# Designs tried in a protein design run: designed miniproteins, single chains, continued (5). Part 50

Each design is a single chain, and the fold is of that chain. pLDDT is the mean over its residues in the fold that is shown.

## One batch from the design tools (miniprotein)

Design m17839
Fold by ESMFold2-Fast:
Structure m17839 (fold): chain A 76 residues (1-76)
Amino acid sequence: SSLERDIAGALVAMAVAVASRLGKEALLEALRRLSRSSNPLVAEAARAALRAAEAVVEGGSAEEVRQAAIDAALAV
């Protein structure tokens, strides 16, 4: 359901907010781990977040990487 997808996206966004405090590398590692989740909706949201983060990680600020990942997770 759309609610289950929204919850999965929100959980990934929360994980991004926590992991981003440790820097860009920790954020990317957390997203790679979540993309392998046994929960397919969490894995889907995490893959979207990871793709968005990877697109801006080179040259982007930690805040830009964090925001891109959050926006992508919530858009799934």
Scores: mean pLDDT 86

Design m17840
Fold by ESMFold2-Fast:
Structure m17840 (fold): chain A 56 residues (1-56)
Amino acid sequence: KLTFAEIKELLLKVEGIDEEIAERLARLIMEPGEDPEDQALRRLGIEMIDAVLKEE
């Protein structure tokens, strides 16, 4: 099980993701919102983490 800090660190490994974006995406992954935009960003963040974990 990944913590918020671990999720943020994984997102920071993604090209084009800065600390602000990583924090926002990690927050949305831990606590999904109801907004369609937030749901789309959460899905994107999960896909990015999956890609990073596959690359190790």
Scores: mean pLDDT 76

Design m17842
Fold by ESMFold2-Fast:
Structure m17842 (fold): chain A 70 residues (1-70)
Amino acid sequence: MREEAERLLEQALEYARQGDHEKALDLAKEAIKLYPDAELAIQLGRRMKELGAPMVYVTEIYLLAGEIAK
């Protein structure tokens, strides 16, 4: 599961680099679902923000990180 989640995170970042933020978010949610780690989710959101993703998508990832951290 961890290796699968890492693969999905790499795919999410690749879509974010291509400007397809909707697909990037969908893949990020699946990766977080497979391996719920709040720190990894926060790091992913930060990387998406650095790649210029709209705040709507970044906020969704941070909200998921907050739910996992409970």
Scores: mean pLDDT 78

Design m17843
Fold by ESMFold2-Fast:
Structure m17843 (fold): chain A 61 residues (1-61)
Amino acid sequence: SEKEELAEKVAKIAEEAAKTLSADETREKLEKEGGPLLEKAADDDAADAATAAAAQAANDA
């Protein structure tokens, strides 16, 4: 579904940021770049899935 695709895109942004930036900088970039993608979906499910995927990506980095 589109919600799962948006979650994966946010997770990829978090993964790439976490490899080169600190945890705080990664979080800031995620809020700045992830926010617009989540706003397009305008659903709780998409926001929750993206947040969970991003948190997992940051921990795996």
Scores: mean pLDDT 64

Design m17844
Fold by ESMFold2-Fast:
Structure m17844 (fold): chain A 57 residues (1-57)
Amino acid sequence: SMDEERGIELAREAAREKDQKKRNELAKEAVRLLERAGYSRDEADALVVRAILEAGG
């Protein structure tokens, strides 16, 4: 879905963001979009963490 794709992209942006406040805001929005796409909070959090690690941050 578009929400899932956008959520993953925001998680990757969070990994590249050097400002902690902006990084946290991007990560929170990524989780929100993944929850809207049908993931649970725990699943969304896990996907965001995985995307950040894969991006090298």
Scores: mean pLDDT 84

Design m17845
Fold by ESMFold2-Fast:
Structure m17845 (fold): chain A 71 residues (1-71)
Amino acid sequence: GAQELLEEAERLLDEAEANRDDVELAKKLAERARDLAMEAMRQSSDLSEIQRAIGLVLRAIGLELDLELAE
């Protein structure tokens, strides 16, 4: 369900941040995390899950922008 997608998205973002020096890997992990968070938002009718999904999407976008600037 949405909760499992949110947990996986957070895990992938943590992995992306840990592997920031591998820009290509970190970008792929952040993009996948964003996709999962957006899917969780589409599946959920729970406001707290939707808020968590929005936070994870913003975190993924921020990391993707930081990685672009590091190139």
Scores: mean pLDDT 86

Design m17846
Fold by ESMFold2-Fast:
Structure m17846 (fold): chain A 67 residues (1-67)
Amino acid sequence: SMEEELAEKSDRYGTLGVIYESQGKYEEAAEYYRKAAEALEKLGKHDLAKQWYERAEEAEKKAKEAK
């Protein structure tokens, strides 16, 4: 179903974001955290999506500080 597909995508994107962040690749981490949040918004999980958007903003901040 679309719900199952979106749930799996949100988990996969979140995991990829964490992996990129662990490698110091903060720009890529932010991108995947936003994709996870977007999938969660489509699922109607707005509170959880907000947490992932906040995580994306934090990763974006780290990317800017590293320059």
Scores: mean pLDDT 86

Design m17847
Fold by ESMFold2-Fast:
Structure m17847 (fold): chain A 55 residues (1-55)
Amino acid sequence: MTEYEQQVEEVLEILQQYYNGEISKEEAIAKLEEIKEKASEEVQHFIDLVIEQIS
């Protein structure tokens, strides 16, 4: 798995946990922001869209 694929998978896992009620919105956003700091520009843009959708 590439770093890109791994980061996208981590984002999707966080979203799944959020929609399943396993984590709060605040926790989901915090985890997404952490991935964003380590992510490529393309993945950062994807994460920004995700945060906007759940906010």
Scores: mean pLDDT 81

Design m17848
Fold by ESMFold2-Fast:
Structure m17848 (fold): chain A 60 residues (1-60)
Amino acid sequence: MELTLTGTFSSSLPAEVAAALARRELEERAKELGLTVTDIRVEVQEGEQVTVTVTARVEP
């Protein structure tokens, strides 16, 4: 199954840092649910704000 997390960050935050924060949040959420992360995909959209979408393949 998959977990998806979308976060919006200040444009003053580097996209790389925003992506790292979003990835960590998803990994922590998966751990809270007792799920193992087997693959992670991160997409960053820069504009007025930095929008990061993290999608992970997870297994129980």
Scores: mean pLDDT 81

Design m17849
Fold by ESMFold2-Fast:
Structure m17849 (fold): chain A 80 residues (1-80)
Amino acid sequence: AGPEEGSAAGTGAWVAAERAGDPAAPVSATEAARLAVEAGGGSEEQAEAGARAAAEAAGVGVDAPLPAVEIAEAAGRAGG
């Protein structure tokens, strides 16, 4: 997966945390990537790739909920 794919999940995680008012709000990599696509206008394929990259960097499954900050940091590592 490319660095840009991980960044999509990170953006979604931060959006989810901002809506909840808490960076520890639990989101899955799949949900974070979906929110990033809604916010940035990307494709579903980019969302799936971003979710996979972020989950892999975090060492969890794509549907496993993590605090939004942890998904964002994992996506940043995958994208950097």
Scores: mean pLDDT 70

Design m17850
Fold by ESMFold2-Fast:
Structure m17850 (fold): chain A 94 residues (1-94)
Amino acid sequence: MEEKVKKLLEEIKNIVTEYLDRVYEKLKNGDSQGRKKIIEEADKKIKPLVEELEKIVGKEEAEKRLKEALEPLIPLFQKRVAELKGASLEEFLA
């Protein structure tokens, strides 16, 4: 099961990384509608992977593993976004 968990986390991390810069640019430009569309696209791709992860390890462990996988991205994103009045990565993934 750990091998499948690692693959799901890697897929989620890759999607988050791909869309993180796009979300940041929309936040920087005050384009709330563009931000919403990008978040909706990312959510559609991430949601089934998160659900599959939760089925394997349970919701609490899935949340922990996601935080560990995304930990290097969160401080960097929050540092950038704090300069803009922005959402955290947790808000982006919600």
Scores: mean pLDDT 70

Design m17851
Fold by ESMFold2-Fast:
Structure m17851 (fold): chain A 56 residues (1-56)
Amino acid sequence: SMAEKEKKAKELIAQAYEALAKGDLQSAIELLEKVLELFPDDKLTQALLEALRSEL
């Protein structure tokens, strides 16, 4: 269901921010890629993912 996908996306985003707070850029990227698998047209997550990849 959409509500379950939204809940999963929120949890993945929260985990990605926790990874960023710890300096774990690779884990943050992997978590955001999973968000985009659930919502491929999420422009905010796409922009954040591109910004993080450019820091490598």
Scores: mean pLDDT 85

Design m17852
Fold by ESMFold2-Fast:
Structure m17852 (fold): chain A 107 residues (1-107)
Amino acid sequence: MSEEEIERMKERALALLEQLVAALEALGARVEVESMEFEVTPDGVLMRVRLRVTVDGETAVVEVEIFATPESARIVRATVTEAPSKETEDRVRALLERAAQAVAAAQ
């Protein structure tokens, strides 16, 4: 892969992340990107993102993995890794599932 192809795949992964964040915010969450890492593979680019998702003043940590190829990008994984309560974990998980479905329907 050329450096230009890798950069385009990174841009595709970032665009999908922006769609996911917008979907979460449309559902009433506030989202902050805590960290972002890229791993280049022979088949594409894997993006690992750590998000802080706030609902009703409670903040949970969500880890998202997006895999981008020259043709497409997809959410491979989205999981709540930390939450201050079971109620907040369940709420953020439900929002994350709804947001991921909205993003999938838009593609």
Scores: mean pLDDT 87

Design m17853
Fold by ESMFold2-Fast:
Structure m17853 (fold): chain A 65 residues (1-65)
Amino acid sequence: MEKRQLIEKAEELVEKGKEAEKKGDYGTAAELYRKAAGYYHRAGRPEEMNQAGHKAGEALLKAQE
């Protein structure tokens, strides 16, 4: 998969994660953000990877509340 396709997939997953958060589905949001971070890692985008990973961690904490 080309870097462009990896970034596009990561962005799609981030948007889906945001929608899951809006619905209060923090478990699904955490999974989506984690997958996005993986795609950003493969694309060589460390800043976006770290941002997505942080959002996944926050969503996981909220899922336990």
Scores: mean pLDDT 84

Design m17854
Fold by ESMFold2-Fast:
Structure m17854 (fold): chain A 79 residues (1-79)
Amino acid sequence: SGEERARRFAEEVLEILEKNKDDPEKAKEELKKFLLETLDTSEEEAEKAANETVEWYKSNEEEFEEAKAELERLRAEEA
C-alpha cells in the first residue's frame, strides 16, 4: 500500500540520519544517494532535499527523537 511504502521510505531516511548522526556531511551524501536511487528526481533536487533534511534533523533533534519514540510506541502497541 501507499502507506507502507511511505513508512518504509521514512524508516530508511531515519536509518541514514541515525547512523551518521555525528557526521552531517556523510549523512547528506548518503541521503542524496538514497533519494537519487529511490525517487526519479534530479541530482540538484536530491542534494537540496538531503541538505534540508539533515539541517532540519540537527535543528530539531529532540523533537525528532520524541517523534521517533512515539512511532516505536505505536508499533509496539500494534504488535
Scores: mean pLDDT 75

Design m17855
Fold by ESMFold2-Fast:
Structure m17855 (fold): chain A 78 residues (1-78)
Amino acid sequence: GKFEEALEKVKKAKTLEELEEGARLLIEGIMEHIEDPLRATGLALRVIGIIEDARLTGDLEKAKEELEKLAEELLKEV
């Protein structure tokens, strides 16, 4: 599903642009599968925050780890 595709994309990401593509897929999955709109919005903002922190700090490894963890947590709920 979308979360599996996002997780695979994030794990394979070597650049910020590739990580942003993984994050986009993760947000799409959140909006499709999380029925509570407040929770979905909060999760999407969390993903956006992780990417923005990576842009500001250049720490792709940290962002990648945080996105992988979030995608794995969401996979367990669906």
Scores: mean pLDDT 85

Design m17856
Fold by ESMFold2-Fast:
Structure m17856 (fold): chain A 76 residues (1-76)
Amino acid sequence: KEEEKKAFELLVKALEAVKNGDRETAIQYVEEALKYTKVPEARKHLEKAIEALKNGDYEKAIEHLQEALRIVGEAL
C-alpha cells in the first residue's frame, strides 16, 4: 500500500522528467521506483523504459512508463 504509492509518485515524476527532456533524472526516478514496485509485469515495463531512455527512444520510454503507471495504479 505505502510502497505502491511511492512507486506511483516516482513514476509520475519520471514521466515529467522525460517530457522536460531530462533523461538522467527520468532514469533515476525509474530506478528508485523499481525499489518500491512489487508487481513483476510493472517491473518488466520499468526495465524496458530504462533501456529505451538509454537508447534515446523517448516514445518507447513514455509508452512503457505509462503502462507501468497503469499497473501500479491498479494495485493501489
Scores: mean pLDDT 85

Design m17857
Fold by ESMFold2-Fast:
Structure m17857 (fold): chain A 92 residues (1-92)
Amino acid sequence: SALRREYLEATARLAELALPKLTPEQEAELAALEDEYAARIAAASGEEKVELAEEAVRELAERLAEIAGDEEAREAAARVVELTTEAIREKA
């Protein structure tokens, strides 16, 4: 699937730009944010579950783009969010 390939490429690019700049404190903050969203998503049902999943992807991608601190990372983060939203809505 072209969409899946593009999603993986955008996700990999965002990680490539952000991860080398990630401090141990920022890594802990991201892990805590992921755990918080995972718990909220697990407790939710129906459309709320979908909305929380979309919010989690957006928040995490934005945090990674901020850590990377460059325009390419912001573009990659925006693309990850766009592709995730399209995939969720296509299945709805």
Scores: mean pLDDT 80

Design m17858
Fold by ESMFold2-Fast:
Structure m17858 (fold): chain A 91 residues (1-91)
Amino acid sequence: MGLEEARRKLEEAERLLEEAERLLERMKKEGLLSKEEALELEIELGVAQLVIAVAKLLLSKGIDALELAEEALRLARETLERLERLREEAG
């Protein structure tokens, strides 16, 4: 059960992360982010990608990675929410 739940959460995290990456790229192109904000968001996305990669590696070895999958999902959600707020504030 834990392995299936972890896989489901990682799939959701990857979908949200792809959406966040696309939104970040669009906002950078539109000039809606400061240099500092863009760098911070790129670092946050990189950390989420690393957590997903580690969780996938563990799951491929039959090791329960539910906690890492939950952390990846949390990071992806928080980064996307932050990007959406910054876009709303920019008009």
Scores: mean pLDDT 84

Design m17859
Fold by ESMFold2-Fast:
Formats: C-alpha cells, structure tokens, sequence
Structure m17859 (fold): chain A 71 residues (1-71)
C-alpha cells in the first residue's frame, strides 16, 4: 500500500512540478527507506533548481512528507 502512494507522489513530482527522473528516483529511494528528512532535503533542492522560491519549495516538501508520515 505505501509503495503505491510513493509511486503516485513521485509521478506527480515529475509530471506537475517538473522534477527530473534522476531527482525523482533519489526522492523515491529515500521515501521507500522511511528517510523522510532526506527525501524532504532532496525535494527542496530539486524545486529550488527548477526556480521555485525557497519558501514554496519548503512548503511543498513539508506537505509531501506529512502525507507520507500520516499513512
């Protein structure tokens, strides 16, 4: 069940936010390992590289991590 949620989130990050396949794979591995702090850090950095403001990148990453932790 968690694997399907992680797969769905990774697809959204790629399709809606423009995260690269390489960055998305790093985020997937961190999430699958339960290392949500590392997943958050990778996601924030990826979003900043795409031109998102730091505050927006942090809010998106915090929200994604919160959803995964509550499952």
Amino acid sequence: MKEKLIDHIVRLLKERLGVSDEEAERIRKAMEAGNFDEARKILVEALKKLGYPESVAEQIADYVVKILEEQ
Scores: mean pLDDT 80

Design m17862
Fold by ESMFold2-Fast:
Order: C-alpha cells, then structure tokens, then sequence
Structure m17862 (fold): chain A 96 residues (1-96)
C-alpha cells in the first residue's frame, strides 16, 4: 500500500541519519548538539508516521532508531563532559 511505502521511506531516512551520525562519531567530528538535532529530526519522522497511520512494525523500527540516536548522543555528551545533554538524552531514552 502507499502508506507502507511511505513508512518504509521514513525508516530509510531515519536509518540514513543514524548512519551519518555513527560515521561522524567514528571520525571524531561530532558534537552532542548535532546528535540532539538529529534525534529531533528522527522524532519528527516518527510523528509523521503516526499521522500517516503506518503499521506498528514501522513505528517500532523508528522508535528503535531514535533510541540508538539517543544512546549515541549520551556517549558523545559523556565524552565532552556535557552533563546537561547527558541528562537530556537519558530522559529521551526513558520516554522512548
């Protein structure tokens, strides 16, 4: 169905965001603020998927990607000693 295709596109976009962040982290060229902005983008994709009425399986995939972005954000924030962003990402993980 068109909804399933739209859901698959949203998952692909979220997966691409995570892959980019993981690559930036591996290269030592990432800030916790950049990860926060990416998590907000992935959450926006999740909200769009909810509005479109996609399957629970697609929503779970987007939620899993958001959790992985938040986990990376915690690690980046910890590496920089940014305690406020560590707590922010922790809270995001608890709400996901």
Amino acid sequence: SERELEGEVLVALATMQLALLENMYKRGKITPEEVKAALERVKALYDEAVKLGVSPEILEQLREIAKRVAELGMKVAEDEGNKELVEWFKKQLEEL
Scores: mean pLDDT 89

Design m17863
Fold by ESMFold2-Fast:
Structure m17863 (fold): chain A 64 residues (1-64)
Amino acid sequence: MEREELIEEGRKLLEEAKKLFKDGKYNEAQMLSGKAAVLFLKAGDFEGAREAFELSTKAAIESR
């Protein structure tokens, strides 16, 4: 994937994860935010990766 494609896909997954988190679907939010973080890291988007990891961590805590 091109860098721009990785960033756009990561952003889409992060937005979906935010919606899932708001809906109380913490396991799904954790999975999608984790995938978004990996895509952001591959693209070198450290800000996006940070936001995605923060959401993934919050979702992981809530799902326990």
Scores: mean pLDDT 83

Design m17864
Fold by ESMFold2-Fast:
Structure m17864 (fold): chain A 60 residues (1-60)
Amino acid sequence: TEAEEKIKEGKEYESKGDYDKAIEAYEEAARLYREKGDLEKALEAEVNAGLIRIKKALGL
């Protein structure tokens, strides 16, 4: 699904250290999962985006 594709994109960007794009991909995945009513997957994506924001803020 589109949401699964966005999770994959987020992981790829995260692995490359492209945190801004990783955050965008995870947040888009969360939005798509919420539209489907998959609140568990939406929350997982939101948590991943939040962790990347923390890494970026810490300069990691």
Scores: mean pLDDT 86

Design m17865
Fold by ESMFold2-Fast:
Structure m17865 (fold): chain A 97 residues (1-97)
Amino acid sequence: NLEEEVEKNPDNASAWYGLGQQYRDQGKYEKAIEYYEKAIELDPDNATALENLGNSYYALGKGKKAAEYYRKAAKIYEEKGDTNSAKRLLERAKRAE
């Protein structure tokens, strides 16, 4: 399981990301944020993890922090040529503030 994976391989960014998703799906946003932050520490260009960090902060009522992560994710999507995801996240950031 993912908990065993991160214990054995703490540098596995995808396993930390997966834990973040599991806890977010349970509505455990504080734990999801901790695991997503670990994933981003290991893989700072993971746009989906940055977007989900933003979503988790927004769920906790931290709109300014959510907007910061949405803009970081949008920049990475833009750099990869995903203009639709970038535009969507910039609009979401504006609404979160």
Scores: mean pLDDT 89

Design m17866
Fold by ESMFold2-Fast:
Structure m17866 (fold): chain A 83 residues (1-83)
Amino acid sequence: SKALLEEAIRLAEEAIEALKNGDIEKAIELLREALELAKKVPGSEVAVYALEAAIQAAENGDIESAIRSAQAAIEALRSLLER
């Protein structure tokens, strides 16, 4: 669903801003919400993997890796919108 992809992208973008602001708990919550939406979209395996990696990095305090993985997830989700 296009609407699920757009919402997952929005949540992941908000998560990156939360990570940049040091609000790690909020970022993890937003990433988990994006992950649940991405899982409902066929062909989202790359985005799902990247979101799971972003969550794990954020939980481990690796903010730079969390941001990179979340950005990779957004790119994968955007690619699905443009196909």
Scores: mean pLDDT 89

Design m17867
Fold by ESMFold2-Fast:
Structure m17867 (fold): chain A 97 residues (1-97)
Amino acid sequence: MERVREVLVRYLTEVYGMSEEKARELVDTFFETNFDLEVVKKKAVELGLPPSVAERLVALGKALLARLPRSVEEAAAIPGVNPAEARFIFEALQRLL
């Protein structure tokens, strides 16, 4: 759980340029609501982000919680993840163990 949380925070800060504080708040909302897309979308809008960021976060978070990718190719298979993001996600997981 903690490793997935830190990957999602880094994804929001490095890919979307969010502050760590806002990224952690959005990721905390994802976990505390049992991954409720509509509540996470509302929180994203409150933090000044488009709802599409919440949709991508929820899809990515659910995929990582179901199975951690063991390669860049497995990360690229996650819906909505492009090849550059797949590499970032895999390398972030490697740095976090």
Scores: mean pLDDT 79

Design m17868
Fold by ESMFold2-Fast:
Structure m17868 (fold): chain A 72 residues (1-72)
Amino acid sequence: AKELYEEVKELAERLYELATKLGYEEEAEKAKEAAIKAAEAALEAGDEETLKKLKKEAEEAVRELERELAAK
């Protein structure tokens, strides 16, 4: 569970970095805070299923933003 939380946190930081490079700084900051807060709540509840879902969603979002950067 804690390992999944750390992975989600790292992905949220990566999303923030990518979105900021694309000019979405304000939205990126809010999204990062929301993602970390959701992961913290899931970790505290012992909800590994939610942590796995958050990780998958973050991984997909990272791929999408990397695609946008590559297209620039």
Scores: mean pLDDT 79

Design m17869
Fold by ESMFold2-Fast:
Structure m17869 (fold): chain A 54 residues (1-54)
Amino acid sequence: APLSDEQIEAVARALAEAGADEKTVRQVLKNAGNDSEENIKKAAELAKKYREEA
């Protein structure tokens, strides 16, 4: 099943706090079997936002 919005936010925040860039976030989600372009894009954009606001 695809990730929920809350799961996407949690993953994006954790990866942003770990210092992962946008490409790393996208790669982690692809490796986890998440083929949804919208979910991958959401996570990458959230991670970028969290990194810039932190």
Scores: mean pLDDT 73

Design m17870
Fold by ESMFold2-Fast:
Structure m17870 (fold): chain A 59 residues (1-59)
Amino acid sequence: PAPPPPQVLVDGKPVDKAAYEELRRFAEELLAKLDSGEITVEQFQAELRRRVEEIRARL
């Protein structure tokens, strides 16, 4: 099949379960909003990227 499901994968390098869980939850909410049309793809990617960057920098 050609149509891939709406899935956004970030640079998955979970440092800690807490960080991973927070990121996953955040991404899940963000994805739901994206799917509902409450935010744009740009905003979704920016938010996700920022979150990942913050966690990564803290590493």
Scores: mean pLDDT 67

Design m17871
Fold by ESMFold2-Fast:
Structure m17871 (fold): chain A 55 residues (1-55)
Amino acid sequence: MELVEETAKKVLERLKLDPSLDAEAAAESAVEQLKDKLSPEELEELKKRVLEEAK
């Protein structure tokens, strides 16, 4: 399975439980965690996915 989709789900779950968290900050943290594992393009997609679904 794609790490991007799995990680996006985890971030969104966290944001749902704690709506006071900044979606942008949470997305950036996830990107930094996977920077060593995913390509830059995949990291950008992860960030976009989290931000769009967190709205």
Scores: mean pLDDT 75

Design m17872
Fold by ESMFold2-Fast:
Structure m17872 (fold): chain A 62 residues (1-62)
Amino acid sequence: MEAEELLEKALEYVEQEKFEEAEEYRKKAVEIYLKKGDKEKALEVEVEVGIKILELGVEKVT
């Protein structure tokens, strides 16, 4: 499974409020990029999923 596919699944799980599954897929995507030595892509994955979670949380609280 490609790291991009794992990121897409993580974002889908965030939209479904399946935060545990989203976190698991995020970690897998980051792990793959780190194994390839692509620290920049790994950081982008963490930031993108984190922002999506915060946006969803803020919208539901406000």
Scores: mean pLDDT 76

Design m17873
Fold by ESMFold2-Fast:
Structure m17873 (fold): chain A 77 residues (1-77)
Amino acid sequence: VDPEEAERLIKETGERVKKTLLDAGASEEVADRYSKAAENALRQMAKAGATLEQLRAFADRIVENAKEIGKKLKEIE
């Protein structure tokens, strides 16, 4: 698969995760940590031969997981 397209998707996913967590009230440190973990997971999948479509599906799942983490951070009740 095109390495440039994969790299773009990886970076976009990292930014989506970071924004999701920051919007949920996470610290910059926590948001950065999860963002980097998401990028590393996608890079490992790409290295293992994942298609761009597989990377997009996994990226969407990572972002949904970040939203779930954000919900828990907002649980004050």
Scores: mean pLDDT 79

Design m17874
Fold by ESMFold2-Fast:
Structure m17874 (fold): chain A 62 residues (1-62)
Amino acid sequence: SMEEEIEELIKKLIEAGFDEEALERMRATNPDETVLKKLKIYVEGRESAERALKEREEKLRG
């Protein structure tokens, strides 16, 4: 569900160093569709950085 997807994305962003209180405030003050869209944008930015790190690790591991 959309609510489950929002919770999953928030957990990923918290692990990435985002402020949990700020994310929950955004969730409380916006419609679920808007929250989901914003969270996906944040996660995409973080995943891009993580992909770069993973690619470097794979080259080092062989």
Scores: mean pLDDT 78

Design m17875
Fold by ESMFold2-Fast:
Structure m17875 (fold): chain A 59 residues (1-59)
Amino acid sequence: MPDEVRDLLSDAGDAIAAGDYEKARKLVKEAGKLAGLSEEETEKLFEQTKALVERLLAE
């Protein structure tokens, strides 16, 4: 996976932790485009990232 995609996903995780879901969604969408993912795969990636971050954080 390109470093840029990884950095965008890391920033998206930070945005979710801060409660900024709009920013997180934009970052995941950019990462998905760079990775060549479909819109459906990008939506699923956002949901999985959100679930993972929320599970690792207290709330």
Scores: mean pLDDT 77

Design m17876
Fold by ESMFold2-Fast:
Parts: structure tokens; C-alpha cells; sequence
Structure m17876 (fold): chain A 70 residues (1-70)
């Protein structure tokens, strides 16, 4: 569940679609919080912040860590 949304966010970020990446990352965060996965939630939260700041490379790194943690 969480992993699939984080993977969609990563794909969108790599394509430069920041809006789509933010949409999927926010869904991944909501699912991680509902499942009590605090580690994955932290990585996704950092990715969302990086995307909002326009730092796509940093967001990609955090999304990759989130996928590994999930």
C-alpha cells in the first residue's frame, strides 16, 4: 500500500511532475501514519518538504529511503 504510493511519487518526481509527486507522497504519508509506520512517515514527510521547496533531487533520495523502509 504505502510502498506503491511512494513508488508513484518517485516516478513522478523523476519525470519532473512535482504536483503529481506531491499528490502521491501525501497519500503515502497518510497511509504510513494510519499503519503506525513512523520511519516511512518521516522519510515521506521529508520528501514532501523537499518537493515544496523545489529540491527534486533531495525529494528523490527521501522517497527512495521511504520505499526501502516500507
Amino acid sequence: KVKEYAEEALRAAKEGDVEKALRYAKIALEQALKSGDEETARYVSEAIKALEEGDVEKAIKYLEEAIKAA
Scores: mean pLDDT 85

